Designed miniproteins, single chains, continued (2). Designs and how they scored, part 111

Each design is a single chain, and the fold is of that chain. pLDDT is the mean over its residues in the fold that is shown.

## One batch from the design tools (miniprotein)

Design m7854
Fold by ESMFold2-Fast:
Structure m7854 (fold): chain A 108 residues (1-108)
Amino acid sequence: DEAVELGEDLALARVHIEEGEEAPSVKVEILKHVLLAIEAVEKGDYEKAREYAAKAVEIAENNPEEIDTETYKKLVELMRELAEAETREEMEEVVKRIKELIKEALEK
């Protein structure tokens, strides 16, 4: 069940952010950077948000076999958009789309 796996990966990503340790899997490490990028945008740290987004894309490009679900493929594309975003408004719009994607994926 992709929704259950995403929920578990999100929980693990949150734990690894709090502990400051590297995630046990590529998917969890990507989600860790997704969550950090969202928090950075919400705090107005747009430069840090772009750095986290770029790191998520780098991890995904180095591990293409792990990007095996539609949700993870869309998350990586949104992270690419966030890394390339030039304005605050563009970054806030991308974060909204990420939150909607995660919500929809978890509701399945």
Scores: mean pLDDT 80

Design m7855
Fold by ESMFold2-Fast:
Structure m7855 (fold): chain A 94 residues (1-94)
Amino acid sequence: MKKTEELIKKAESLIEKADGYLRQAVAALEAGDFETARQYLEKAKKYIDEAVKLVEEALKLDPNNPRVMEVDIRVALSLIKLAITEKALERAEA
């Protein structure tokens, strides 16, 4: 198997898990369970950080691969969602 394909598949799996945790964090935040929301955000961040590293490695190996670019965009969107949710939690706790 090509190394780039393996890296991208791992990154996609990590993003899927991160997006799941972000969804749970938002649900907890809406329910007023700020402690649970914080725990889910921590889990989402760890998975996103791992996905970023894998995408960076894939970009170095095959920078012109549309699949790598697609996953890079998906990672960027998850980072934006994380940042927005973290700010919402901070404001709700204030």
Scores: mean pLDDT 87

Design m7856
Fold by ESMFold2-Fast:
Structure m7856 (fold): chain A 75 residues (1-75)
Amino acid sequence: DDYDRTLQRTIDDAFRRSPKEGYELLAEHYEGLAEEYRRLAEENKDNPELTRQLLQKAEEYERLAREYRELAERL
């Protein structure tokens, strides 16, 4: 929660400077989450159900990262 609050403040500060910076930071954040979930899936490959859930989360974060990257590019 403290980590999430710090990230939210950093994102808010970025949007105050530039909406482009804000979206770029959001894209970077979700790209990092996607990579982490794919790593966790690889580490848990012996558990098919957990691996499936982790990969689904990675795909969701990859989609969000792409969407925010596209928003930043349009600004």
Scores: mean pLDDT 83

Design m7857
Fold by ESMFold2-Fast:
Structure m7857 (fold): chain A 81 residues (1-81)
Amino acid sequence: SAEQEALLAAAVAELRALQAEAERAYRDGDFDKVRAIAERAEALFRELMRQTRADPAVLQRAAGEARPIAELLREVEAQLA
C-alpha cells in the first residue's frame, strides 16, 4: 500500500542516517556508541514491523537496509572478544 511504502521510505532514510552515524563512531573507536546506534536501529525495525503487521516484502527490504549496522556491530564484538 501507499502507506506501507511511505513508512518503509521513512525507515530506510532513518536507517541510512544511523548507518552514517555508526560508521563515524566506529572510525572514532567509540564502540559503546556503535552498540547504542544498533539498539536504536533495532527499535526502529521493530516499530516498522508493528506498523506494517510484519509484511514480508517490507521485512525483506528493511532487513537489507539494516545489514550495514549489524555488520559494524559484529566487527565491534569481534574486536572486543
Scores: mean pLDDT 84

Design m7858
Fold by ESMFold2-Fast:
Structure m7858 (fold): chain A 65 residues (1-65)
Amino acid sequence: SITEDVGRVLRLVALEIETGGVRIEFEGDTVILHLRDLSAAQEEEVRRGAEALERVTGKRVVIRR
């Protein structure tokens, strides 16, 4: 549901605030998530958040390390 997807996006933003290891950047119709120094579990959470962000925004989301 949209509520669940919004919750996943909010968790992604929380992870950025808590770790500094996620930076979100907008380039036209694409969203870029820059990852640094995250654990495997945190990277999996970012991947799930990226999928939710694509559904909520209708934009392509790309992960860069």
Scores: mean pLDDT 80

Design m7859
Fold by ESMFold2-Fast:
Structure m7859 (fold): chain A 76 residues (1-76)
Amino acid sequence: DSLVQKALQQIKDVIYDALIKAGVSEEKAKKAAEQGLMGAYLLLKEELGEEKAEKIVNEISDQVQQILNELTQKLK
């Protein structure tokens, strides 16, 4: 439970930080981070276009995969 909560928070933090770095406002970044990768992609697509959205989401996805792999290892 605690490990899952930490992993979910790390995922939200990674999404939020990537959106802030991309120039998204704090309010929009927070809302998109709560919606996960789909929210981040849709927001980035609207603000920066599909090509930039795909690039940033791929970067976020790599970090999320690392967090999920670490969680899976700890649950075994």
Scores: mean pLDDT 83

Design m7860
Fold by ESMFold2-Fast:
Structure m7860 (fold): chain A 79 residues (1-79)
Amino acid sequence: DLDTQRFIQTLSQVDPSAGQGAENYIRTHADPDLMRQAAGQLSSQSQQIGQQLEQGRQKGKDVRNQQLRQLFQRMDDLA
């Protein structure tokens, strides 16, 4: 799905580990196709999410990691 790929690519441009984390989270989910659909729903927000992760990183690693965990939870909730 182009939207899902765009989401992952946008995250990877800001933080390669965040993009890889999102891809792994999708692939290891019980229903990867449903999770890809959820990620696709966030693709329109991917640039904003990337900027928030970068701002979180500037505030500290714990804040960034918390934001990344919240992103995965949002994907799960949308699925």
Scores: mean pLDDT 76

Design m7861
Fold by ESMFold2-Fast:
Structure m7861 (fold): chain A 64 residues (1-64)
Amino acid sequence: NRGARTVAGAASAFGGVSPEAAERAAELASQGADWRTVAEELRRGGLDDRSAESAGRALAEAAK
């Protein structure tokens, strides 16, 4: 999917995740979601499991 490749490039701030998934992950973290929920959203957005866990933990902690 060419669109997915372009979106992944634009979302480099989250290690290649889509901007939509990054936005949803930040929203979940702001609502008090645990790091696992935030990481799952990032993983669905195209982030690998390791990067999703790291970013999910960072977002969940920053939102506390």
Scores: mean pLDDT 67

Design m7862
Fold by ESMFold2-Fast:
Structure m7862 (fold): chain A 86 residues (1-86)
Amino acid sequence: MEEQLKRLEELVEQGDYSALFPLAILYESRGDYEKAAELYFKYAEYLKSQGDEASALYYEALAYKLLGDLKKAEELLKKAMELLNS
């Protein structure tokens, strides 16, 4: 796990921002919810730069859920679903 974490962190540092998602999953699986949330926010920013606003809102919602802000997570998830259905 630590070896995989370091490899993914190195990919992000080198500009491969798609590695932010598996990196967030690994931190989440180890119980580091604050770090996982930070990485989900960064991944959402990357997705917005790629024009994927709906997916960005979804990962922002996941980040807020991990931080215990369930009301904000629900609000963002609803907005993501509205964009996907429009």
Scores: mean pLDDT 84

Design m7863
Fold by ESMFold2-Fast:
Structure m7863 (fold): chain A 63 residues (1-63)
Amino acid sequence: MKLSLEEQVERARAALESPSPAVRAVAARELGKLGPLGTPHLEAALGDPSPVVRREAAAALAA
């Protein structure tokens, strides 16, 4: 599948709206791999109600 960097960021950002904390945690990890374009979305994920999502967002920002 050929996706631009912006399309990959948008896809991961959309996954952060999933009702599943596991899906949101994976989205946070993926946003961390996409570099600085993912940073604002990772900052939003730090406020997620799930501790596992917050942990993944913090780890991605630290890397």
Scores: mean pLDDT 79

Design m7864
Fold by ESMFold2-Fast:
Parts: sequence; structure tokens; C-alpha cells
Structure m7864 (fold): chain A 78 residues (1-78)
Amino acid sequence: SSIQEIINELMRIVGLETEGLVRFRQGDYEGALEAFRRALEEIDALLEKNPDLPASVKEVLERQRRRIEEEIDRVRAA
């Protein structure tokens, strides 16, 4: 994929994580979990379709995956 396509996908993932955080803050736990799960699916899809991504970009995505997994655990504990 072009660098612009990758940037657009990264921005979409950030948007989904932000949506999850906003919904959690509003007390919409089901909506928060849905947004976070969609963000994880988008991370997995981006990594699968772009195996030749620079290691630095893969590291950013893997850190974001771990952060979102922790956010899901927090919602489940609420």
C-alpha cells in the first residue's frame, strides 16, 4: 500500500480507540467494547495485508494493540 493509505488506516484505528474512550467516559460500556474490538480488528487487518511494514510502524501498532487490550479489561472491570 502507499504511505498515504497506511496513514489513513492508522488514523482510522486512532479514531476507533478515541470513540471507545469517549463511550466509556459516557457510561456506554457496550459501545466502548464494540469500538475497541473494531480497532483491534483493523490493527490485525493492517498487519496481515502489509507484512513488509517498517519495524517501527509494526512496533507502534503492537503497542496500540496492547493499550486497547488493557482498555477493554478496564471496561470489563467497571
Scores: mean pLDDT 87

Design m7865
Fold by ESMFold2-Fast:
Structure m7865 (fold): chain A 60 residues (1-60)
Amino acid sequence: SSAQEALERLKRTADRMAETWSPERVLTALDAAIENGSLYGEDVEKEMQAYRAEVEARLA
């Protein structure tokens, strides 16, 4: 589904950026991806926000 594709893209973005970028840059990139993902609906946006929070905790 488009929602699953958006979530997979978000995770790939996080993984790619984490190799080179600082935690702050990774989270900024995730925020941009989540903003774009809001086009898929509120429920998908909430799932992306939850994932972002987990990534933030892992990078702390």
Scores: mean pLDDT 71

Design m7866
Fold by ESMFold2-Fast:
Structure m7866 (fold): chain A 74 residues (1-74)
Amino acid sequence: MQPEQLKQQAEDLIAQGQKAYDAGDYKTAADYFSQAAKIYQDLYDNGGPQVFLDKAKEAEENAKKALEQAKKKE
């Protein structure tokens, strides 16, 4: 897959994660954010700019926050 398609996929996953979070589906939100973080990390590891590493860390942080909300609901 071309890097541009992977970037779009990661952006779509972030949007779906935010939608799930807003709906109170914190586990689903965490899964989407984790998938996006992995794609951004892969883009960085394959020679992409620092911004992809920053986005990967941001998405991973959002996934952790979503998991904490899921645990509070249990």
Scores: mean pLDDT 83

Design m7867
Fold by ESMFold2-Fast:
Structure m7867 (fold): chain A 99 residues (1-99)
Amino acid sequence: SVDDLRKALLDKFDQLVALYKNKAPISEIIKQARAVMDAAKALADANPDNKELLQYLYSLFLGLSLFLRELYKQTGNPEALELAKEAEREAVDLLDRYL
């Protein structure tokens, strides 16, 4: 359900914030960022006509991309850059859907 997908996204986002604040290993932060992205994609796909939600998710994907690009600059980890590019593509896809 939409509520189950929304809860899953919020839970995964809270975990990403906790990992980052606690200076967890970079691999765990990247893995959790991917989990957030996957949950956001599922929520968008389930709600193609909810413009307010899609605009929120667009901002979330852009925020994730900026976070991951900064993480790449600090660590040199190529998985962070690849995931940042994926987040940017997802943002463009959402823009195309509700534009």
Scores: mean pLDDT 86

Design m7868
Fold by ESMFold2-Fast:
Structure m7868 (fold): chain A 80 residues (1-80)
Amino acid sequence: MSAEVARLEEQAVEDIKNGTAEARARARALIDRLADLGAVGYDEDAASRAADIDRGIDQAIELEKNRAALEAKLKELELE
């Protein structure tokens, strides 16, 4: 049980870091599985947990977008 819960949580975090709509759907599915397993924090308010995951994914997307813009700027200026 605890090993399965830890694995699902780790996978959800990786999906958040991926920062795509597909990753968001996978993270939400993982939350549903965690709730089914009775994991603390997922069984009572799955909608709230899904919102937390959605916010994390949106933040990861913005961070990757900002990195891409910065790298493009550095390449444009030929600073290296």
Scores: mean pLDDT 59

Design m7869
Fold by ESMFold2-Fast:
Structure m7869 (fold): chain A 83 residues (1-83)
Amino acid sequence: MLEEAKEIADRLRKDPSTVLSEEEKEILEQVYLGPHGVEFALYLLEKGYSMGEEDLAAIPEEHREEIRKAREEAYKRRKEELE
């Protein structure tokens, strides 16, 4: 699923008009909530995506905090690399 989520992210960057299906949103949610959530968030940051914030609006509120925490951890790791 991690590689599928990365492919979805790459498609969005290549074509910003891409509309995600419900199945694709589920893949993104499962990857964010899974053990690779921070790795996926780092991948998005490396690509310069804001996609996680756009997709958070479609994700159930009960899972949004876990996704945000994964993104926060990725932001911290990226900042440490830049310093």
Scores: mean pLDDT 66

Design m7870
Fold by ESMFold2-Fast:
Structure m7870 (fold): chain A 74 residues (1-74)
Amino acid sequence: SPSAQQEIESLERIKEWVLNDPTVSEEEKKEIEREIKELIEAIENGDMEKFQEEKEELSELLSRVVRRHREAVE
């Protein structure tokens, strides 16, 4: 569906952004990449409950990365 494809494309853009950021640790990059993979799999399987759960986990991971970047530029 167009909505599913747009969400997958959005997740791939987030992944590309994170992987190209030298201030993100290799551990955090692997965690975010894994979470994005699980989100894409949930979308492909039509598992909306898992999608919401994994999206929340990704949001928490991204929030931690953003907070650290904010601290690093002070």
Scores: mean pLDDT 78

Design m7871
Fold by ESMFold2-Fast:
Structure m7871 (fold): chain A 76 residues (1-76)
Amino acid sequence: AEAEMLRLGDELVELHRKAQEALAQGNTKEAADYYRKAAEVARRLSDLAEAQGNTDMADVLRRYADELEKKAEEAA
């Protein structure tokens, strides 16, 4: 569980960084794809946090996933 959460956390940070870089370069479709992937990772992290009884962290991650999906729609 811990190793999986660390891996997903690193992946989330990298995908978010790639999305922002793509937006800075005007590549809006690529940015949208990265934001969507980041949202999926955030949802998986939320599920893992909830499974561990960390409801507060799960709620934060779910809100973050929703925000990432909104950014993807805005970038597309």
Scores: mean pLDDT 86

Design m7872
Fold by ESMFold2-Fast:
Structure m7872 (fold): chain A 62 residues (1-62)
Amino acid sequence: SVEEKVLETAKKLGEKYNEPIVGVYKLKTKNNTEMYVVIVGEEDKELEERNEKYRKLAEEKK
């Protein structure tokens, strides 16, 4: 099934980057293509908040 292929890909990515799998999410792209997003590693809220601040600073000039 598609789910089995996604899990196999997730396992392969985890092994490649030597990171645990945090989550698997199904998304739709702007051209209506369905895709799966695999999150590897541990969720770091501080790093994510920092990245969001930098992105907002970059957009402030546009």
Scores: mean pLDDT 64

Design m7873
Fold by ESMFold2-Fast:
Structure m7873 (fold): chain A 68 residues (1-68)
Amino acid sequence: GAMAEEKARKAKEAMEELAKLAMEEEGFDSYRVEVHDNKEVTVTLKKGEEEVVNTFSVDEVLAAVEAI
């Protein structure tokens, strides 16, 4: 539905900003953020031959963004 797609888009944007910050602060060479079925977001960070992959639920990402 439209709400699920909007939530997934916001979660993807939030994770892309965090990935950019990790590149600037920790020296990662590249990042990739992928959304699956509007339910999960996979973040891949690469540094030379090292690759870090983490998957989060869209709801988990949005809850973290809204927590102050």
Scores: mean pLDDT 81

Design m7874
Fold by ESMFold2-Fast:
Structure m7874 (fold): chain A 102 residues (1-102)
Amino acid sequence: MLSTAELIAKVGEVLQLASDAAVRALQGQISREELEAVLREIEEKIRELERQGAPAELVELLREMAEILRRLLAGEISAEEAVLELNGLGVRLQALLAELEA
């Protein structure tokens, strides 16, 4: 099982990767290939967290984050919509992590 500190650090890495990719997409500063690579890295980190026994609620929020990037990559949502949805998930993730520290 991951320590709480390790869990927070790994979740923070996933959130930062997703948020950076969406902001760079909004700015026109990320290629399709780079966005695909970021999505793959996020999916690999989520699988590792699940394998290490991360809480199911946390894993589901991270999967929702990956789905936002997948929809962005597929052209199903705008980069502006992706940034807004990821900001909302980031708030929910931070709240859940604070509860896990208590």
Scores: mean pLDDT 84

Design m7875
Fold by ESMFold2-Fast:
Structure m7875 (fold): chain A 80 residues (1-80)
Amino acid sequence: TEELVKRLKEIKEKIKDPKMRELLDNSIHFLENTELSEEEQKEIEKYLEKIEKNPSLENVLELEVYLGVLEIERGVKKHL
């Protein structure tokens, strides 16, 4: 989790688009407040690799969608 947060922060530093930066902040906030399994971390790493290779709005949105699905699957209450 800490490693994934660091990678997202590094990606954000390279991005000038305010919309993409906002979405990345949402992803960072989710990861800082959520305990992830090893399988979930591995899946998120794949999304980070896509963003690192091609920092596009589409790739950033794919990560946000995946994190939304995780929230649904876990039945997580709002704890932020």
Scores: mean pLDDT 77

Design m7876
Fold by ESMFold2-Fast:
Structure m7876 (fold): chain A 66 residues (1-66)
Amino acid sequence: SEELEEAIAQFKEKLKEYFEKNPEDAPKVIEGLESMLPVIEEENPEAAKKLKELLEFAKKKAKELE
């Protein structure tokens, strides 16, 4: 869905801003997102793929801020 792609892009932007302001919280946020993955994957595999993409983005951004 185009709407889903737009929402994910917006969420990535907000996540980046949050990590830049609160870099020490990034590991906890990433852990939280990872914990949701099994549940989302069972209910909606398409959304799970987007969550995996978001997790990779979050991990890369957190590493860049160290």
Scores: mean pLDDT 79

Design m7877
Fold by ESMFold2-Fast:
Structure m7877 (fold): chain A 55 residues (1-55)
Amino acid sequence: SEKEKAIEYLKKQIDVLEQRLAAARAAGWHPGYIAHLEDNIALLKKKVEELEKEL
């Protein structure tokens, strides 16, 4: 279904962003950028939760 495809896509995006966040933390990137990545990951996780409730 469209919702299942959307969930799969969002989970892949979350994985990529979590890998980026880990690398950014290890490299000592700017705190503002790290916070922005954390916020984006949280937003995508919330979207996954909302879509999964509709299944």
Scores: mean pLDDT 87

Design m7878
Fold by ESMFold2-Fast:
Structure m7878 (fold): chain A 65 residues (1-65)
Amino acid sequence: PERARRLLRDMTPENLRELARLARREGFDDAARAVEEALAAGNRITPEQAQVLREFLERLEERAR
C-alpha cells in the first residue's frame, strides 16, 4: 500500500508504469487498465480513473491486513 501511494504522489510515466504492474500483480485489472489508459493519454488521469485508483489503494490496504 505504501509503495502504491508513493507512485500516485508523483505521476511520472515511470511511476505510472510501475503502478500498473503492481495493480496487475495484485489482481486489480480495472486499476491497471485505468493507469494504462492514462499513460496512453499523455499521463492525464480523469476523475473516473482517479476514483478507480483510490478504490484500488483502499483494497490493497485491506489485503495488507
Scores: mean pLDDT 72

Design m7879
Fold by ESMFold2-Fast:
Structure m7879 (fold): chain A 89 residues (1-89)
Amino acid sequence: KKELERKAANLETAAGLLIVAYELTGSPEDAVRAAQLAIEAVKLDKEAGMLDETSIRLAERAIQAALDSGTPEGKKAAEELRKVLEEAR
C-alpha cells in the first residue's frame, strides 16, 4: 500500500520535527500535536506492515514529550498513543 507508506513516513517526519520544536521552545501545543501525528502514523504503519524499531522509538519520544508538556491534552494524547502502539505490536 504505497499511499499508506508515504502517509506514514510524512506523519513520522512531521511528528519528529514537532518533538524537536517542543524541545527548543517548550510549546505544549507542539508536544500534543506530535503525539497526535504519531498516533496516526502508528495506525498507518500497522495497516501497511511497516511498524519497525525506528517508528516505535519515535512514538516513545512523542509519548515522553506529551507527558512532559504537563497539560491534560498532552497526558490524554500520550495515553492514546501508548495504547495504539501496544495494539500495533
Scores: mean pLDDT 83

Design m7880
Fold by ESMFold2-Fast:
Order: sequence, then C-alpha cells, then structure tokens
Structure m7880 (fold): chain A 65 residues (1-65)
Amino acid sequence: SVDQQQRVDRIRRRRDQIQRHLRLLTSGTSRSRQAMGVDSITDQQRQDVISRLRDRLDSLDRRLS
C-alpha cells in the first residue's frame, strides 16, 4: 500500500542518516568532533554513542526485513 511504501522509504532515509553519522564517529578525527560540535569527548563516550547508533541501525534493518 501507499502507507507501507512511505513507511519503508522513511526507514531507509533514517538508516542512511545513521550510517553517515556512524562514518563520522568511526573516523576518530578532530574533523568528526568538530562536525558533531563536541571538542571534548572521551573515546569511551564516542564508543557509547557508536554502540547506540549501531543498535538503532539494527532495529531499522529488522523493521525493513
């Protein structure tokens, strides 16, 4: 249905956004920190955010399946 297609498209767009955010975080560069607006973030805090984003991505992938 139209509603089903719109829901799937919305999930795909969110998935793409999360993937872009993950790429910025996993680069581990000062540019990534600047892009996030965070000048002081520990590796532990960064890893925590990465883990949450990966969990979110997995959740969206399951909804697409």
Scores: mean pLDDT 71

Design m7881
Fold by ESMFold2-Fast:
Structure m7881 (fold): chain A 92 residues (1-92)
Amino acid sequence: MIEKTETLEKLLKIYAGLLEVDAEKLLKNFQEILKEIPEETLEKVREILKEGKANSVLMSDILERIMEELNLSREKTAVAAAYVEYEEYLEK
């Protein structure tokens, strides 16, 4: 199980705000929502985020692209983006 760290909570609040979803509800159900996202989908989210950041694309536009290309809900997009960013933070 993933423990909610201050970094993960902060990231989830940022992405939830951009996607206009309830950050508090996502924090409470984070692990359940994350389990519904396949690992292959998380890898694609990581690639889209990395490419978008490298090209200085607005985060809101990156998140919209993730939703459209991967057919993810706003809630799953917020959780996936927060999680892959959190994993990258842990590798530094």
Scores: mean pLDDT 80

Design m7882
Fold by ESMFold2-Fast:
Structure m7882 (fold): chain A 59 residues (1-59)
Amino acid sequence: STEEEDKEELKDLLRSGQISARELELEAQRRLLSKSTILDIEVEVGVEDLKKAVEKVVP
């Protein structure tokens, strides 16, 4: 669906640092994404960030 495409695009932008968490919320609102989709993006990227942080601290 278009919502799934928007989700993956925003997830990639957030992951690459091209947008901040604040800009994610604004872009999601512009694309009329559901609150659950926004939450899924934040959770998925947050888990990836925690995993990467652990890997850097514990070689």
Scores: mean pLDDT 73

Design m7883
Fold by ESMFold2-Fast:
Structure m7883 (fold): chain A 94 residues (1-94)
Amino acid sequence: SHIKELLEGLKKRLKTLSPEELVELLREIIKALKTGEGGFPVEELAEMLVLVAESLKDVPKELLEPVLPELKELLKHKNPIIVEAAKEALKYLK
């Protein structure tokens, strides 16, 4: 599966990113999910959101606090795939 290969490649890359780069990546994914920009399937963006959030679970809370309101806005989305991904991401980031 192309999505599986993409997600496996992302997992390897996430280990090399700084905490600040991971937070910026999380913000870009949240923006793409909110706006529908970038042409990625919503299912792929949802999986990427959860994967990046898991990579941030041990990062200092102070780095996460600015992005948490943006992530919480996804809970109000009409697409249940986006809402479920946001719930899962928030489990890692609280």
Scores: mean pLDDT 80

Design m7884
Fold by ESMFold2-Fast:
Structure m7884 (fold): chain A 77 residues (1-77)
Amino acid sequence: SLVNLKMLFQLVIQMLAKDPKYASQRSDWLALMKSITEENLLEMVEKVRGLMSLAPEEELAQHKGMLDTLLKELNVE
């Protein structure tokens, strides 16, 4: 359900906002989390991917699996 996807996505953003690697983008992470609706969920996932691209590839890969799952469910998977 979109409600469960939104909740999982907000959880991922909360974890990223607490990560010292993203401290400079913390305000952007928190603003993005507050802007999430069931209607704009796909757009918000893409924004999160953009912010994550600033991290080392290994760290990005760890969280990418959860984001890929969210994107698949939004795209009828």
Scores: mean pLDDT 66

Design m7885
Fold by ESMFold2-Fast:
Structure m7885 (fold): chain A 75 residues (1-75)
Amino acid sequence: MEELKKEIEKFIKDSLERMNKLVQEANDLRKKADELAKGTPEQRKLAEEYRQKADSLLEEIKKIAEEVFNFLKSL
């Protein structure tokens, strides 16, 4: 029982830490995209790619949250 509780707590903590890292990466990509958007046509195109990449990271965060929810629901 005690070991199972520790494994559950570790899983939740690790998942939250992973999500926090992805949020920081997405924010950094958006800041870079905003800077590139002020540049040449080629840099503006790269800015759109960085925004799409940031959006993809937010979808990964959502998936991790769903995995945590499903794990807790299975208990």
Scores: mean pLDDT 83

Design m7886
Fold by ESMFold2-Fast:
Order: sequence, then structure tokens, then C-alpha cells
Structure m7886 (fold): chain A 87 residues (1-87)
Amino acid sequence: YLEEMLAILDELKERYPEAAAEVDALAAVLKRAMPLMSEEEQRRLLRGLRQLAEAARSMSPEAVRDALNWFAARLAQEYGLPLPPRA
């Protein structure tokens, strides 16, 4: 499932290059969180990312960045992981 999730994030990064930093941050959290997840949790997360990618088509660039930041923060908090540093 990680490869499918990263493919969705790569598509979002291509469509919204202004959100590249937020995509990279979420990808870093995903790579750390995946070993802590059950297969069912991974499937639910993949569905959530697909829903986010669909919703992003009607969102502003600011809303896309906010959504990606929120998703990364929530995932990090749920699995007790630090957020990747943002400069």
C-alpha cells in the first residue's frame, strides 16, 4: 500500500507544485507510520488519501496545503511520531 500512497502524493505534487513541501512532509510521516499500522489501517489510510486527492480538484492551493498539513499532523499524533521539520 505504501507505493500506492506515494503515487497519489506524487500526483498531488505534480498538480500542486506549491504544495510540494507539504507532500514531502506527509510522505516522510507515511514512511515512518506504515510499519506501525495493521493492513486494515493501511487500507483505510489509502482510501483517505484517494478521497483527499479527489477533493483537491475543487480546492484552492492554500486549502490543499492546509489539508496535507492536517493529514500529516493527525497521522503523526495517532502513531506517536514527530512531524518532519519544516524550515
Scores: mean pLDDT 80

Design m7887
Fold by ESMFold2-Fast:
Structure m7887 (fold): chain A 73 residues (1-73)
Amino acid sequence: SEVEEAERDLRAAAEAGKTQEVIDRLEYAAEQSEKKGDLETAKEARQAAEALRAGDYRTAAEHIVKVQRLLDE
């Protein structure tokens, strides 16, 4: 499952002390999407970042998968 793969990657990043780097990248992606008028991708990226701050890796992974699908359009 795409969600299960993303969740594993997020947990691995957390164990390596790299969660803040992932959050920063998601927030940067949200800002860039907003500048281009892509408010849906920006919203999903911010929801992923907030879930990561809360330690909710499953919810973060679900939002990341949505970001990936929106960017494939």
Scores: mean pLDDT 87

Design m7888
Fold by ESMFold2-Fast:
Structure m7888 (fold): chain A 82 residues (1-82)
Amino acid sequence: DEKIRQEVADQVLPYVGEELAEEIRSASLQELIDKLNSIDIFTASKEEKVRRNAYMAAVLALLGDYESAQSAIESAKQLAQE
C-alpha cells in the first residue's frame, strides 16, 4: 500500500502540490474518503475539482481499482491544464 500511495502522490503532485501529495502518502483511507466527500461537486471551483480527483485517485487505488484511479489522475491533469 505504501508503494501505491507513492505512485498516486507522484502523479498528482504537479497539479495539487506537496501538501496534498503528503496527505495521500500518510493519511488513513477514511481520512482520504472524508476529504473527497468534503468537496461538493456542484459548488466546487476548478482548483477544488482537481484536488477532489486527486483524493478520488488515492481512495480508488487503495481499494484496488487501479483503472478508475488512473482515470481520476487524468481528470485532475486535464482540469489543471485548462
Scores: mean pLDDT 87

Design m7889
Fold by ESMFold2-Fast:
Structure m7889 (fold): chain A 89 residues (1-89)
Amino acid sequence: SEEEIEELVEQILTLLLSSNSPLSSEEAEKLRKDLLEVLNSSDLPLPTIIEALLSSPRLPYPYYQLLKNRSFSSKEELVDALVELASSG
């Protein structure tokens, strides 16, 4: 449902926006685990999740550029890319 998509996007954005850069290795692993847990709690297709994130006015521009310019084959690949960007400052 639209409400399920909005809730998932809100959870992902809350995790990303609460991250202080630079992240320690422990903080990066925790963020990765938390993002995977959120994504795996939903049966929404990966393309649907990416499109919803791109459509959010709250998505910071660096994440918008990452998601628009890269293709992802798995939830793990998406999470790894998001964590790498969050760790880079």
Scores: mean pLDDT 83

